# Designed miniproteins, single chains: the designs that were tried, part 52

Each design is a single chain, and the fold is of that chain. pLDDT is the mean over its residues in the fold that is shown.

## One batch from the design tools (miniprotein)

Design m1907
Fold by ESMFold2-Fast:
Structure m1907 (fold): chain A 85 residues (1-85)
Amino acid sequence: MSDEQKAAALATAGDILVVAAIWNHEQGDEEGALADARAAAENYRKAIELDPKEIESLRRAAKRLREAGIEEGAEILEETLKELE
């Protein structure tokens, strides 16, 4: 598996965790939503280390959490984005 393929897989894992965060938020599980957002940030950070183009995946994820009203989760991803830009 190339670094680019591995990065894409890690970004996909991050995307799944963002969906999980939104699901947990909709269920009223704010602790679970925040844990998923943090796990997503870690996956995106690793993906970007292997392929800098995956910064766009992190940017989209941050916007998705913001649009879903998960303010603290969005701030976690936005902080990670600022660290990596």
Scores: mean pLDDT 88

Design m1908
Fold by ESMFold2-Fast:
Structure m1908 (fold): chain A 75 residues (1-75)
Amino acid sequence: MAEELIKQGEEALRQGNYEEAVKLFEKAIDVAKEENLPPELIARAYGLLARAYEMLGDFEKAKEYRDKAIEVYKE
């Protein structure tokens, strides 16, 4: 479930395991899109993925995913 993957990713972020958090949030986005889940959940996952990339020092990817979170409501 996408929500369970988001929860696991948030736990990974809290523990400082940023690479695992990226992997979990990417899987959550894939599942949410495949199951046609609400755009709010996809936007949340993109925002958390952006935070994970920011913690890794990848500011370019962080900006990309923040922009994707905003764009979700245009689809």
Scores: mean pLDDT 82

Design m1909
Fold by ESMFold2-Fast:
Structure m1909 (fold): chain A 115 residues (1-115)
Amino acid sequence: MTALEIVKELLPKVPLAVDAGLVSSENGVEVAASIPAVVNGGTTLIIGAGRLGQEAVRFAKELGAGRIIVIDLDPKALEKAKELGATETIQGDGREVAPELLEKEKIDSVIAVVG
């Protein structure tokens, strides 16, 4: 599943879902305005811990996220995400893990990244 497909599937289920690798003008204006209000004190799920995912972890931490959960297949990328401020890391496929987390946990924002 691509980051865009994850965002499209999850968008109706969470207050904020963003594809950080594919921010359109339509998504960019309203979503960017909502990010500080939704992330501050809330639970943010980041799918993908590559370069953009690591930047997303830093950004969520700077905005005051209470919990930062990161999903990736690469354990070294997850280790780096934890160093950057991730509170929880899950090794797995975002397409399998993200739907399960949304059923078990109150997730306030989802950021999916390409690459």
Scores: mean pLDDT 66

Design m1910
Fold by ESMFold2-Fast:
Formats: C-alpha cells, structure tokens, sequence
Structure m1910 (fold): chain A 97 residues (1-97)
C-alpha cells in the first residue's frame, strides 16, 4: 500500500544519506592532505546524493501528510533534518577549497 511505498522511498533516501556522509568524510580527508581535486569531486558527488535524497524525502512527506501516516511522516522529518545537517557540513567543507 501507500505506507509501504513511502517506507521504500525513505529507505532509499537513508542509503543516499549514508553515501553522502561517507563522501563528506572523504572530502575532509582529501582537504587535510591538500588533494583539492579529490576533495572537489567528493563534494560534487555528496551534493548529488543529498539532492536526490531531499527529493525522495520531500515526496514521502507529501504522501505521508496526505494519507495521515504519522509514523512515516515523523521518519521523513527526521531524515529531512539530517539532509540539512549534511548540507551545512558540505558548505563548511566547500568554503575550505
């Protein structure tokens, strides 16, 4: 049903956020080693993963609100907060380039 579809969207978004976190760590390590091109590539990939995750979370939030799925909505809001945190980290690291 709709709830299961929303959970699949959120599961995919969570995997994308995990990939983005790993890419941001790689970027920070590359910056520490003055590997600026490697850092730029990792940040670009992290931005792409975060963008896709944000779209999936946004769609899940709209559906969860429409169908009154409070548990799925709460999870989507938690993942949205994680996107904002990782976006701030991405901006912090990009400022060091």
Amino acid sequence: GVAEFIRRLLDEAEELLKKAEELLKKAEEALAEKKLEEAREALLKAEEELGIAALLIGFARVLARKFGLEEELARAEELAARVEELERELRRLRARL
Scores: mean pLDDT 92

Design m1911
Fold by ESMFold2-Fast:
Structure m1911 (fold): chain A 61 residues (1-61)
Amino acid sequence: MRSEILKLIGEILRLIGEQIDLELKLRRGEISEEEYNRRVKEIDEEIERLLEKMRELESRM
């Protein structure tokens, strides 16, 4: 259980890093605002999914 929670935390941190990379690409004009918004939304949804899994694991501990 604890190791599974740590794994989920690691995945969330990786996704946050991806959001930062997208912000940098947007600032450099390498992607459009529409692409940026779509990708950030996908990442936010993935983070929420991982947080939900973490809540479920905590409920079982």
Scores: mean pLDDT 80

Design m1912
Fold by ESMFold2-Fast:
Structure m1912 (fold): chain A 71 residues (1-71)
Amino acid sequence: ATAVALLKQALALLAQKQYADAIALAEQAIALSTDPAIQATAYAIIAAAYLALGKVDEAKAYAAKAAALAA
C-alpha cells in the first residue's frame, strides 16, 4: 500500500545517495502505518542515510529503534 510505496522510493533514493529525501519519505511511511515491520524498515532506512551522512550517533539511535520493532 502507500507506506510500502514510500519505503520503495526511499530505498531508491538511498541508492542514488539522495539521503535527505530518503529520510523524508521514510518518515512519511512511519506516519502512515502502525505496522511494526513497516516502521522497522523505515527506521533502518533513516539509520543507513544518517550513517552515509557521517551522523553516527543518529544512525545508532535509529538502528536501535529498528531492532526493537523487529524483535
Scores: mean pLDDT 86

Design m1913
Fold by ESMFold2-Fast:
Structure m1913 (fold): chain A 93 residues (1-93)
Amino acid sequence: EERKKKAEELRKEGQRYFLQGDYEKAIEYYKKALELEPDSAETWTNLGRTLFEAGDYEEAIAAYEKALELDPENELAKGYLALAKEALAAKKA
């Protein structure tokens, strides 16, 4: 499907910006991808990772929880969620 292909292209652009350390643009492209395919657990996980690297731990947690709603067996999202919760707790201490 053309919409799914466009969403994948936007997700890949988000990944490129993430690797460059441009988290603001990475977040923009992942959100654009999710407008086309909101049921992509992979894109929610990528958004969560980017929010975590940007220090937005509460938003990262929400993104990972959404990924796990869509794919409950996603071990990477489970691991990242645990790390984000620990980082949030440490920041509040």
Scores: mean pLDDT 87

Design m1914
Fold by ESMFold2-Fast:
Structure m1914 (fold): chain A 97 residues (1-97)
Amino acid sequence: SVELEVPDGEGKVGEEIEIKMIAKNNSEGIYYISLSVIDEETNEVIGESSGQVKGGEEGEIILKFIPKKPGIYKIIGNAFDENGKLVSSAEGKLIIK
């Protein structure tokens, strides 16, 4: 199994925001992990990054972006197994003023 931790946060238009997801792999297999920031109103993907977490390891993905409009953004972490099956997800919120 894999455990994902994503943050909640606040920010301002025009200021850089750093989002960090932590992934802990409590199994022996490799998981493929992704971190996305999505505008809740439009479902536009504002930023995304991906990686791997090997068996027994803890990994992180860091995503930096500068918001262009105020609103609520979803922070979505996903983990997929070697067959591409979604096995874990986590969601946070980012409030931009």
Scores: mean pLDDT 87

Design m1915
Fold by ESMFold2-Fast:
Structure m1915 (fold): chain A 71 residues (1-71)
Amino acid sequence: SSMERRRELGRELAERAVEAAEAGKLEEAARLAEEAAKYLSAAEAAGVALRVIGIALDLGLEAPPIKIPEK
């Protein structure tokens, strides 16, 4: 179904965002998190953004700005 495919894509993008953040690639991580947010619920999108920010802070880096699409 289209809903299942949409959620799967969002999850794949979210996983890539976390991997990019763990690699210190914060610009790529922010971009991937913003893209994932288009396919995820508002709560899920916020969770991904917070995870990326948390990883950046754990690495001693500045938290990247992440724009979450409305709803």
Scores: mean pLDDT 82

Design m1916
Fold by ESMFold2-Fast:
Structure m1916 (fold): chain A 56 residues (1-56)
Amino acid sequence: LTPEQEALKRRILENARRNKDTIPLELMKRLAEKELKEAGFTEEEIQEVVDELNKL
């Protein structure tokens, strides 16, 4: 991952942790998948982030 992609991944995970009690997990996963795909993440890299979100 580029430094910019790593920063985006961290931001997505931090935002999800802060909002896990207020925003449905399925909605957070869908929004994260779209943003990561637009940023050039591969399907495998997107799945790794989604798996991390599922642990929250």
Scores: mean pLDDT 80

Design m1917
Fold by ESMFold2-Fast:
Structure m1917 (fold): chain A 79 residues (1-79)
Amino acid sequence: MEEEKRLEETIKRFEEVSKKVLELARQKGDKETILEVEILEGMMLMSIGVGKLTNDIKFALEKVEELLQRVEDLLQTLE
């Protein structure tokens, strides 16, 4: 459905931004940022799982959008 498609697109964007943050953090030797991205990835998977189990795609979408904003903030901090 359209909300599921939006969730898939948001997840894809999260993965793209996370990959870029990880590349920059690895180049800088920033182990703390690498760990934070791994935690955010875990939180994303949990939010998707909860949404699927409760049949609440809107909840999953809102949570993944919040996590996307957080990983984008990390990217800006790294420049």
Scores: mean pLDDT 83

Design m1918
Fold by ESMFold2-Fast:
Structure m1918 (fold): chain A 55 residues (1-55)
Amino acid sequence: SRVEEERKRREELEKGVEEGMRLIELGVVRAIALNEGLSEEEIEKLLKEKEEELK
């Protein structure tokens, strides 16, 4: 039915938003670290830690 299709579409959107928010969060952390002049090694460590937090 249309109601079930709308509910399923909403669930897919919510999952997509969660994944998108996670990617945005990681991107923001990377941008801040780059702007602060951190090395690529330090940036990789921060992103790894942040990925584990967002899991």
Scores: mean pLDDT 78

Design m1919
Fold by ESMFold2-Fast:
Structure m1919 (fold): chain A 66 residues (1-66)
Amino acid sequence: MKEKILEEARKYLEEKVNAMDLPDELKQQVLETGKKAIETLLEAGHDLELIKRAVDVIVNKAKLDA
């Protein structure tokens, strides 16, 4: 069910971003970027594991770019 995958992927993203030592404004930007990526990948029919990997890439990139 796409709704359940979306919920689990968003929770995973939120947990990863909340663990980051970044200002709230930057955390919000990472959350918005991650949410868009999750929605795009889910619409393309990708599974939760691939979506979680994409979230990890986005979060790691944000840590390096900060």
Scores: mean pLDDT 81

Design m1920
Fold by ESMFold2-Fast:
Structure m1920 (fold): chain A 100 residues (1-100)
Amino acid sequence: ANERAAELLREAAELLEEAAELSEDEELSEELRQLAERARELAEKAASGDPEKVEEAYYEAVILAGTLAGLAKHEENEEVSKLLKEAAEKLAEAANLLEA
């Protein structure tokens, strides 16, 4: 479960980097790159085997999924919005695995 959650968190980071490259908004692109880095940190925490770090990864993944879902709703670029939604779905799936 934790290894699968870490894989999903890394996939979310890759989707966020792709969204940042496609976005013509420099401020949004920088924010998305920072969120991608955060998702990678969560992947390391999820794979750590440390119960406290796994719990941190769970809570942070839930918050990040909500943040990305919110950004996707207000994004006018359909391709960027789709990538943000897919990243949010992977973060939510990872959180569900970390809760178990």
Scores: mean pLDDT 87

Design m1921
Fold by ESMFold2-Fast:
Structure m1921 (fold): chain A 76 residues (1-76)
Amino acid sequence: MAKELAEKLKAEADAIEAFLEKNKDNLSPELVEKIQQIAELVKEAAKYAEKGDLEKAKKLLEEAVRVAHEAGQLLA
């Protein structure tokens, strides 16, 4: 259900933000920026999922995955 998806995405975004708050001093500024972008994209995806716009939510999640790949490269 779209409501269940939106609730899960909101929880994931909150978890990512909590991770950043706890670990920001141990991460490079570039990595912090990428993780912040992922959290923001997941939050926007949750908003569109809540509205029933699953196509927009999917595109935002695909962008979040792209940014996550870039963040992974910064850790290598």
Scores: mean pLDDT 81

Design m1922
Fold by ESMFold2-Fast:
Structure m1922 (fold): chain A 61 residues (1-61)
Amino acid sequence: MSLEEATEKAARSVREAVLADGGSEEQAERAYREALEGGKKAKSIEEVENAAVRALLDAGG
C-alpha cells in the first residue's frame, strides 16, 4: 500500500469513527481533512496512523 493510499484509508476511517461516535458531518469532514493534511507530510505508515489519531482526538476535543 502506498503512503497516499494509506493516508486516504486512515482519513476515511477517522471520518467514519467521528460519525459513529455521534459527531456531526462537519466534525467528521474537518477530521478527514486534518488526517489527509497530516498524511501528506508523513514519511511512513506509522506517521500516517499518528496523523489520523491526532485528527480523531482533535475532533473529539
Scores: mean pLDDT 81

Design m1923
Fold by ESMFold2-Fast:
Structure m1923 (fold): chain A 87 residues (1-87)
Amino acid sequence: VEERLKEAREKPLDEAARELAREAARLALQGRTEEAERLGKEAFELAKKGASAEALYRGGLEGLIEASEGELKAEVAAALEEAEAAA
């Protein structure tokens, strides 16, 4: 995460904002809300510097899709294990 955040901060404003928003959304879905809020604030600061709203929105969606797909797979696997054990 630290290495990805360093790279994101050094990129052009739009790309940096997109990557920070993506990580914030991913962490939020994983229940890491304090870290997600911190990264969301950093992305918002880039928006104040001129990063586009589209970059923030796109990053957020990408993070939500990645985290929701991963979490859904993990939850489905756990639910199937419980169902098979109960059967």
Scores: mean pLDDT 70

Design m1924
Fold by ESMFold2-Fast:
Structure m1924 (fold): chain A 74 residues (1-74)
Amino acid sequence: GGFDAAFARVDKDGDGVIDADELRAFLRAQGRDPTDEEVQAIIDSGDGDGVIDLDDFKRLVTALATGGKEEYVP
């Protein structure tokens, strides 16, 4: 599925988890510029072990698609 393909692109080491650096790089690729505190908050919202697995990643991508809509209003 699309989430599995996206996860594989972010998971540079192929270890089945995403660390803070990989998550930050992914968010920047999505047009975001997250702070270290924002990245840490996302990781902590999962299971608190300092990494994101595939299920956490699916939830994150879904949340970004539904709640992260920013529009430039002139």
Scores: mean pLDDT 68

Design m1925
Fold by ESMFold2-Fast:
Structure m1925 (fold): chain A 61 residues (1-61)
Amino acid sequence: EIPPGLREAIAALRKGIEASPDPVAQEKARQYLEEAEKAARAGDTQKAFDYLVKAGQALNE
């Protein structure tokens, strides 16, 4: 039910969170990732990608 491309993006971002040395960035990105996963399960692909972008931005701050 989650599109393959979205599932791969979620998996890649999860690895990025685990590799981050900044615990504040990790927590912020994890919160956005959880929202992205909820949106993906609900079928809201656009909202899921929006949250994935926010999670990625949190890791790069």
Scores: mean pLDDT 79

Design m1926
Fold by ESMFold2-Fast:
Structure m1926 (fold): chain A 80 residues (1-80)
Amino acid sequence: MIKLTVIDKDGKKTELEVDPNMSVEEFLDLLVEKGIISEEEAKEILKFLKKNGINTVKELYERTAGVVDIGKLLKAAKND
């Protein structure tokens, strides 16, 4: 298990323990289930992450140093 800090659109921090081999698609689905992001936001973030070669939670951790900022990811996805 790997520990990620997820920062939602309102700046609220949530710590999640997830399998590092989990796909980013599965991870984003988990965030939708937890009410952190919408299905549309998950789709936008997924497209951006895949375009940048991020396919697993481990790769996401390595690129973010374990801090996943949803607001920044959504902004980056829209400006791509």
Scores: mean pLDDT 86

Design m1927
Fold by ESMFold2-Fast:
Structure m1927 (fold): chain A 82 residues (1-82)
Amino acid sequence: SSRDTDRVTDDVVNDTRTRVSYRSNRYTYYSTGTSSGFSTGDSYHSRVSSVDSTVNDRVSSFSPDVRRVVYSRVRRVHTSDV
């Protein structure tokens, strides 16, 4: 794509608490091996239950690379809220 795939978009994550989302076109690698495709460590420790449920449904169609960034952003937004 001519557009920067690394751009952040709020469309991937619902309009609840997160304004930013991330898209990736490299999902081909990760769609077959989600767990092996990404290693985010602590960034995946979820304390965001309400948004996590909605994000899960949305990002399940995306690569783990996008899910990783989305969860990281959701977590940051929630921690910033307190």
Scores: mean pLDDT 39

Design m1928
Fold by ESMFold2-Fast:
Structure m1928 (fold): chain A 68 residues (1-68)
Amino acid sequence: SEYEKKIKELQEKIKKNPSAELYYKLGVAYFKLGKLEEAIKAYRKALELNPDFRTARLALEVVEEQLA
């Protein structure tokens, strides 16, 4: 419930002004809800916008390992 509201807020912010940080936060919110595929997509978007975003890269690796 709380994370579902956060996801909607983050999606609205991304629609207006997309950023690597916002996609990273979206990925974290999806991960906390157990939505691993959505978390992966969000982290990948963060890395597309900032390839040097180490925290997003590490988060992506952790989620991909759990999904495998």
Scores: mean pLDDT 87

Design m1929
Fold by ESMFold2-Fast:
Structure m1929 (fold): chain A 63 residues (1-63)
Amino acid sequence: KIEEAVELMRKGAEAAQRGDYAAAAEHYAQAAALLSETLGPDHPMARAARAAAATWAAQAAAA
């Protein structure tokens, strides 16, 4: 559901703010999956969540 995806994106943002990049990447990846299923993989929100997941995954790997 879109509400569940929004909550996951909020959790991802909170994790990123406290420096928990691995948790941020996981939350954004889950949000991206839900948004892709609900709105389609080419939807701006799905692409944004996927990009955020990739960004924080890279940051976690670099830490």
Scores: mean pLDDT 82

Design m1930
Fold by ESMFold2-Fast:
Structure m1930 (fold): chain A 74 residues (1-74)
Amino acid sequence: NAIENLKKGLEAMEKGDYETAARYFEEAAKLSPGTQLSAIAYNLAAEAYRKLGDEEKAREWQSKALKDLFDYVS
């Protein structure tokens, strides 16, 4: 489920496995579309991509996080 994927992503971040972390956060977001959890997961995926030096992917996932937050609030 989304929460389990979020936990696994955070564990991967602690281990420095940013590529695995990004994948888990992406899955968490897909399993919880249009929710606060999805926005959090997109933001964490962006952070993981920044750690990987992939600024383009980081921006893409950051934009998804902002859109989800706007749609959630609105």
Scores: mean pLDDT 78

Design m1931
Fold by ESMFold2-Fast:
Structure m1931 (fold): chain A 61 residues (1-61)
Amino acid sequence: MVGDLAVATVNVPKLSEDEVELLEGDRVEILEELPGGKVLVRNLATGEEGIVPKSALKVIE
């Protein structure tokens, strides 16, 4: 959900300019839910924003 905190459960590579790299265990803020099971997130460790698969995340707040 928008505004929730989540943790990356797997490493997520950056494959395009719209995506963000996540390492397993990185904490993110969910900024927007997108079609096709994707979310716009901010990586709290790096400050980078981008799109990742929702399936790569576990919501914690």
Scores: mean pLDDT 80

Design m1932
Fold by ESMFold2-Fast:
Structure m1932 (fold): chain A 55 residues (1-55)
Amino acid sequence: SYEEFYEKLVELHEKGYSLEEISKAARELELETGDYEAVKKAMHDFLLEFEPSFS
């Protein structure tokens, strides 16, 4: 679900993973789950919150 994907991205960020590594993890989640819309939305919302320069 979106919530599971978003929480996964936040967890990686809290563990000190780079934005590049988190983006790669999001892509792997898309391929693994097939939930492209939910993963892309979670990554977009993650970037808006944790990467202010994204907007």
Scores: mean pLDDT 80

Design m1933
Fold by ESMFold2-Fast:
Structure m1933 (fold): chain A 62 residues (1-62)
Amino acid sequence: MEIDSGEAAALLIAAVASAFVRNKKMSLEEAIEYAEEMLKKNGLEDKIEEVVKAVEEAAARS
């Protein structure tokens, strides 16, 4: 399975933001803002909607 570096980075950002929400280290809003900034820094603005949805779903399961 080949994962490009951009997809891997987006998945890592989603996982980190979701972990911060689950561990009460960030609010959902703060975690979304963190994820958006990290994605923009890495040129992954096209992944923002997908990552935000993943973080929101992770927060809803907590």
Scores: mean pLDDT 77

Design m1934
Fold by ESMFold2-Fast:
Structure m1934 (fold): chain A 91 residues (1-91)
Amino acid sequence: SLEEELEKVLEEVLKENPELQGLSEETKKKALEMVLNFAKGVGAKSLEELAEILKETIPGILDVSDEVLNSLPPELQLAVLMLKKIVEKNS
């Protein structure tokens, strides 16, 4: 399912960003729910479809700086990193 695929993306992001591994399970769940709700809202049924929609609707997603990311609340930082990972894996 899309939810299971997004859970795998979350695990990959946490592996690549060890500093975020200490976040609460509630924060991780909120990030996952944010991305899942966005995907459902735009009608994406797969990570490939979500990546294509993201490239069209948020063309600067890959260009988000570490400075901007570090200024975001933890759940939103994690959600943005997940969206970046989805686009990177499907480019």
Scores: mean pLDDT 83

Design m1935
Fold by ESMFold2-Fast:
Structure m1935 (fold): chain A 55 residues (1-55)
Amino acid sequence: SANLERLRAIAETLSPEALRTLLAIARHEQGHADPETQARLEEAIAVLEEILARK
């Protein structure tokens, strides 16, 4: 999706520390979100984890 493409582009420019901070925030938000938002956050978390693993 366009939103995931933008997230990937932004995440590639971020430091590992910034990515870890975003992952912590996304995981926290996932625990308090509705099911549809939880699914979107799960996709975002996967993108951030994939990029962090490559740095």
Scores: mean pLDDT 85

Design m1936
Fold by ESMFold2-Fast:
Structure m1936 (fold): chain A 65 residues (1-65)
Amino acid sequence: MEIDIAVLELYLASLKSIGIVKDFRVEGDRITVTIYDEDEEARELAEKFERRAKELGIEITIEYV
């Protein structure tokens, strides 16, 4: 579980560096990701994150701005 969270955190940091993700925060086994709602590509990636995280038993919340 911790290893899976670390992998997701690195992936999110990469997406933040290229401007797809505005911000993210990790709180224990819960990850909150902030993306721009006007960015169709970011929205599609957010849905893929949520699906993958749920498969791994990790709680993920997507916030749109």
Scores: mean pLDDT 74

Design m1937
Fold by ESMFold2-Fast:
Structure m1937 (fold): chain A 58 residues (1-58)
Amino acid sequence: SSLSVEELEKRAREAVESLKGTPRYQEYRDMLEKAEAIKDPQEKKKAYEELLRKLGYG
């Protein structure tokens, strides 16, 4: 993705928030929290991209 880590983080948060009230919300919120805890920028970016891909976002 050509997006910055900050833009990917914003999109990931918005995507996870859209799951609120579904059975999968807690699972994806946990994934988001783990991604946010990653200290390496490249690994953090990859984690956000994988989360978004799993939710059907390109």
Scores: mean pLDDT 82

Design m1938
Fold by ESMFold2-Fast:
Structure m1938 (fold): chain A 81 residues (1-81)
Amino acid sequence: ELEKLQEEVDRLIEEARAAFEAGDAEKAAELLRKAAELAIKYLELLAKQGKLSKEEAEELKKKLKERTEGLIKKIKEAVAA
């Protein structure tokens, strides 16, 4: 399950990059949010397996959400003309 989640996140990030390069900010944003949701699930599974502390997982989830929304804002500003 972890390996499949990681592969799906990587695929979504690559698709988001392609959408951004094509000038499709909305599609890039949707793909990045979906990637972040799966990455959050990945962090939760790592915490359940004892590979991350609960505190580390919560901090990483918070940073991931903040960075994802910040990146989406910059992408929309860069594409919006």
Scores: mean pLDDT 80

Design m1939
Fold by ESMFold2-Fast:
Structure m1939 (fold): chain A 60 residues (1-60)
Amino acid sequence: MKLKVVAVEDYKGKTPEELDIKKGDVLEILEVVSQDKVKVKSLKTGKEGIVPVRYLKPLE
């Protein structure tokens, strides 16, 4: 099972590769892009994109 995370705050993507997320959205980590960014898939919308890791909290 891939790692799941929850958005702790709203984030609006600044570039086409970034994803818009809302607080409470559950996402799946697809890959780590850098120390500050991860590629995720929204379980709500099915869309994939990059978000800053600081907006995410791991789900157990």
Scores: mean pLDDT 80

Design m1940
Fold by ESMFold2-Fast:
Structure m1940 (fold): chain A 117 residues (1-117)
Amino acid sequence: MLEEIKKILEELKKKVIDTIKKYFPNASDNLLKRIEEIIKKGGEEILKAFQTDDVETFLKKAREIFKEVSFKIFLLIYLYGLENNLSDEDIYKAINAVSETILEGLKKVEELAKKAG
């Protein structure tokens, strides 16, 4: 179970980075590195919660962690888009695609945690 959650989080990181590169082909290494660090930190908090908490407490914490991670990533994408004079449409498309990827990751983590309880 723990290794399966770890795999979901690693796949989520790769998918988010690939999505950003798709919508922002010229995305700076600094932007990508900052997003990877946000996902890595959130993932570490999720893994710790899974090991220490009951299923109900874990699910509540996982939702809050995913919410915080999402907010931080969306803010970075939005600010990057503004600084690079990208259209609102291109920024919103990137945010929506990343949002879908993050929500899919959360759903997989929740489904796996419910099977472990």
Scores: mean pLDDT 86

Design m1941
Fold by ESMFold2-Fast:
Structure m1941 (fold): chain A 78 residues (1-78)
Amino acid sequence: MMNQLTILGLSKEEAEEIKKKAEELGGTANIHEGAKTIVSISGLSKEQAEELAKEAQEKGGTAYLVNSDGSITIYEPK
């Protein structure tokens, strides 16, 4: 089941690292650069999306995981 993950607050380099990991897991990732760097990821399993959300949190980012049922889990920076 596909989950959608949105990450913000990472550097460009950290965002590219997360994008590469998502793509290696078979997902699709897009980076939007502006006032803040935003990474949008889809096509991952729930477990894979949660793993990347926690990694973003450890890097000081914020992650919003939209589950397949429409619920949202928020991972705040540590």
Scores: mean pLDDT 80

Design m1942
Fold by ESMFold2-Fast:
Structure m1942 (fold): chain A 80 residues (1-80)
Amino acid sequence: SLELKKEALGKILEIVKYLYETGDIEEAIKKLLELAEELEPKDPEFAEALKKTAEESKGKSFEEILKLLEKMLKEMLPPL
């Protein structure tokens, strides 16, 4: 469970890096939704939280998307 969440965090950080480098919000949201679908059979609660965060990110600024992801990760992952 925790190891799976750490792997998912790594993938989320890669999507954040992509968003930081490109500013392509639509593609970043697509990548987050794809990750949520990949996670659903293994961690449905995390997948649902990630999917909700991706949907809420539509029409938001880069900074707002980062804040939504940070909030979601704080709720789903233990402190580092």
Scores: mean pLDDT 80

Design m1943
Fold by ESMFold2-Fast:
Structure m1943 (fold): chain A 84 residues (1-84)
Amino acid sequence: AALATANALSKSSDPLVRLAAGNIYRDLGLNAKAIAIYTALAKSSDPVVQANAYTNLGALHAALGQKAKAAAAYAKANAALAKL
């Protein structure tokens, strides 16, 4: 089941695997769990992980109608990408 897969992937030491868990939670409508995963990954020192986390946070906030939070997340994603 998708939820069992997301729960398993959320425990991974690999940040991109944990990002996949956040994406599954989002697709299941478990927005609080998705936000928690993305917020944790957004603290990464790896600009690729940080950019992906903020991009996904921005998209989720936009989908929820939270325009200011979406804009702030996208700005941080762009700042992370500028480090590449």
Scores: mean pLDDT 87

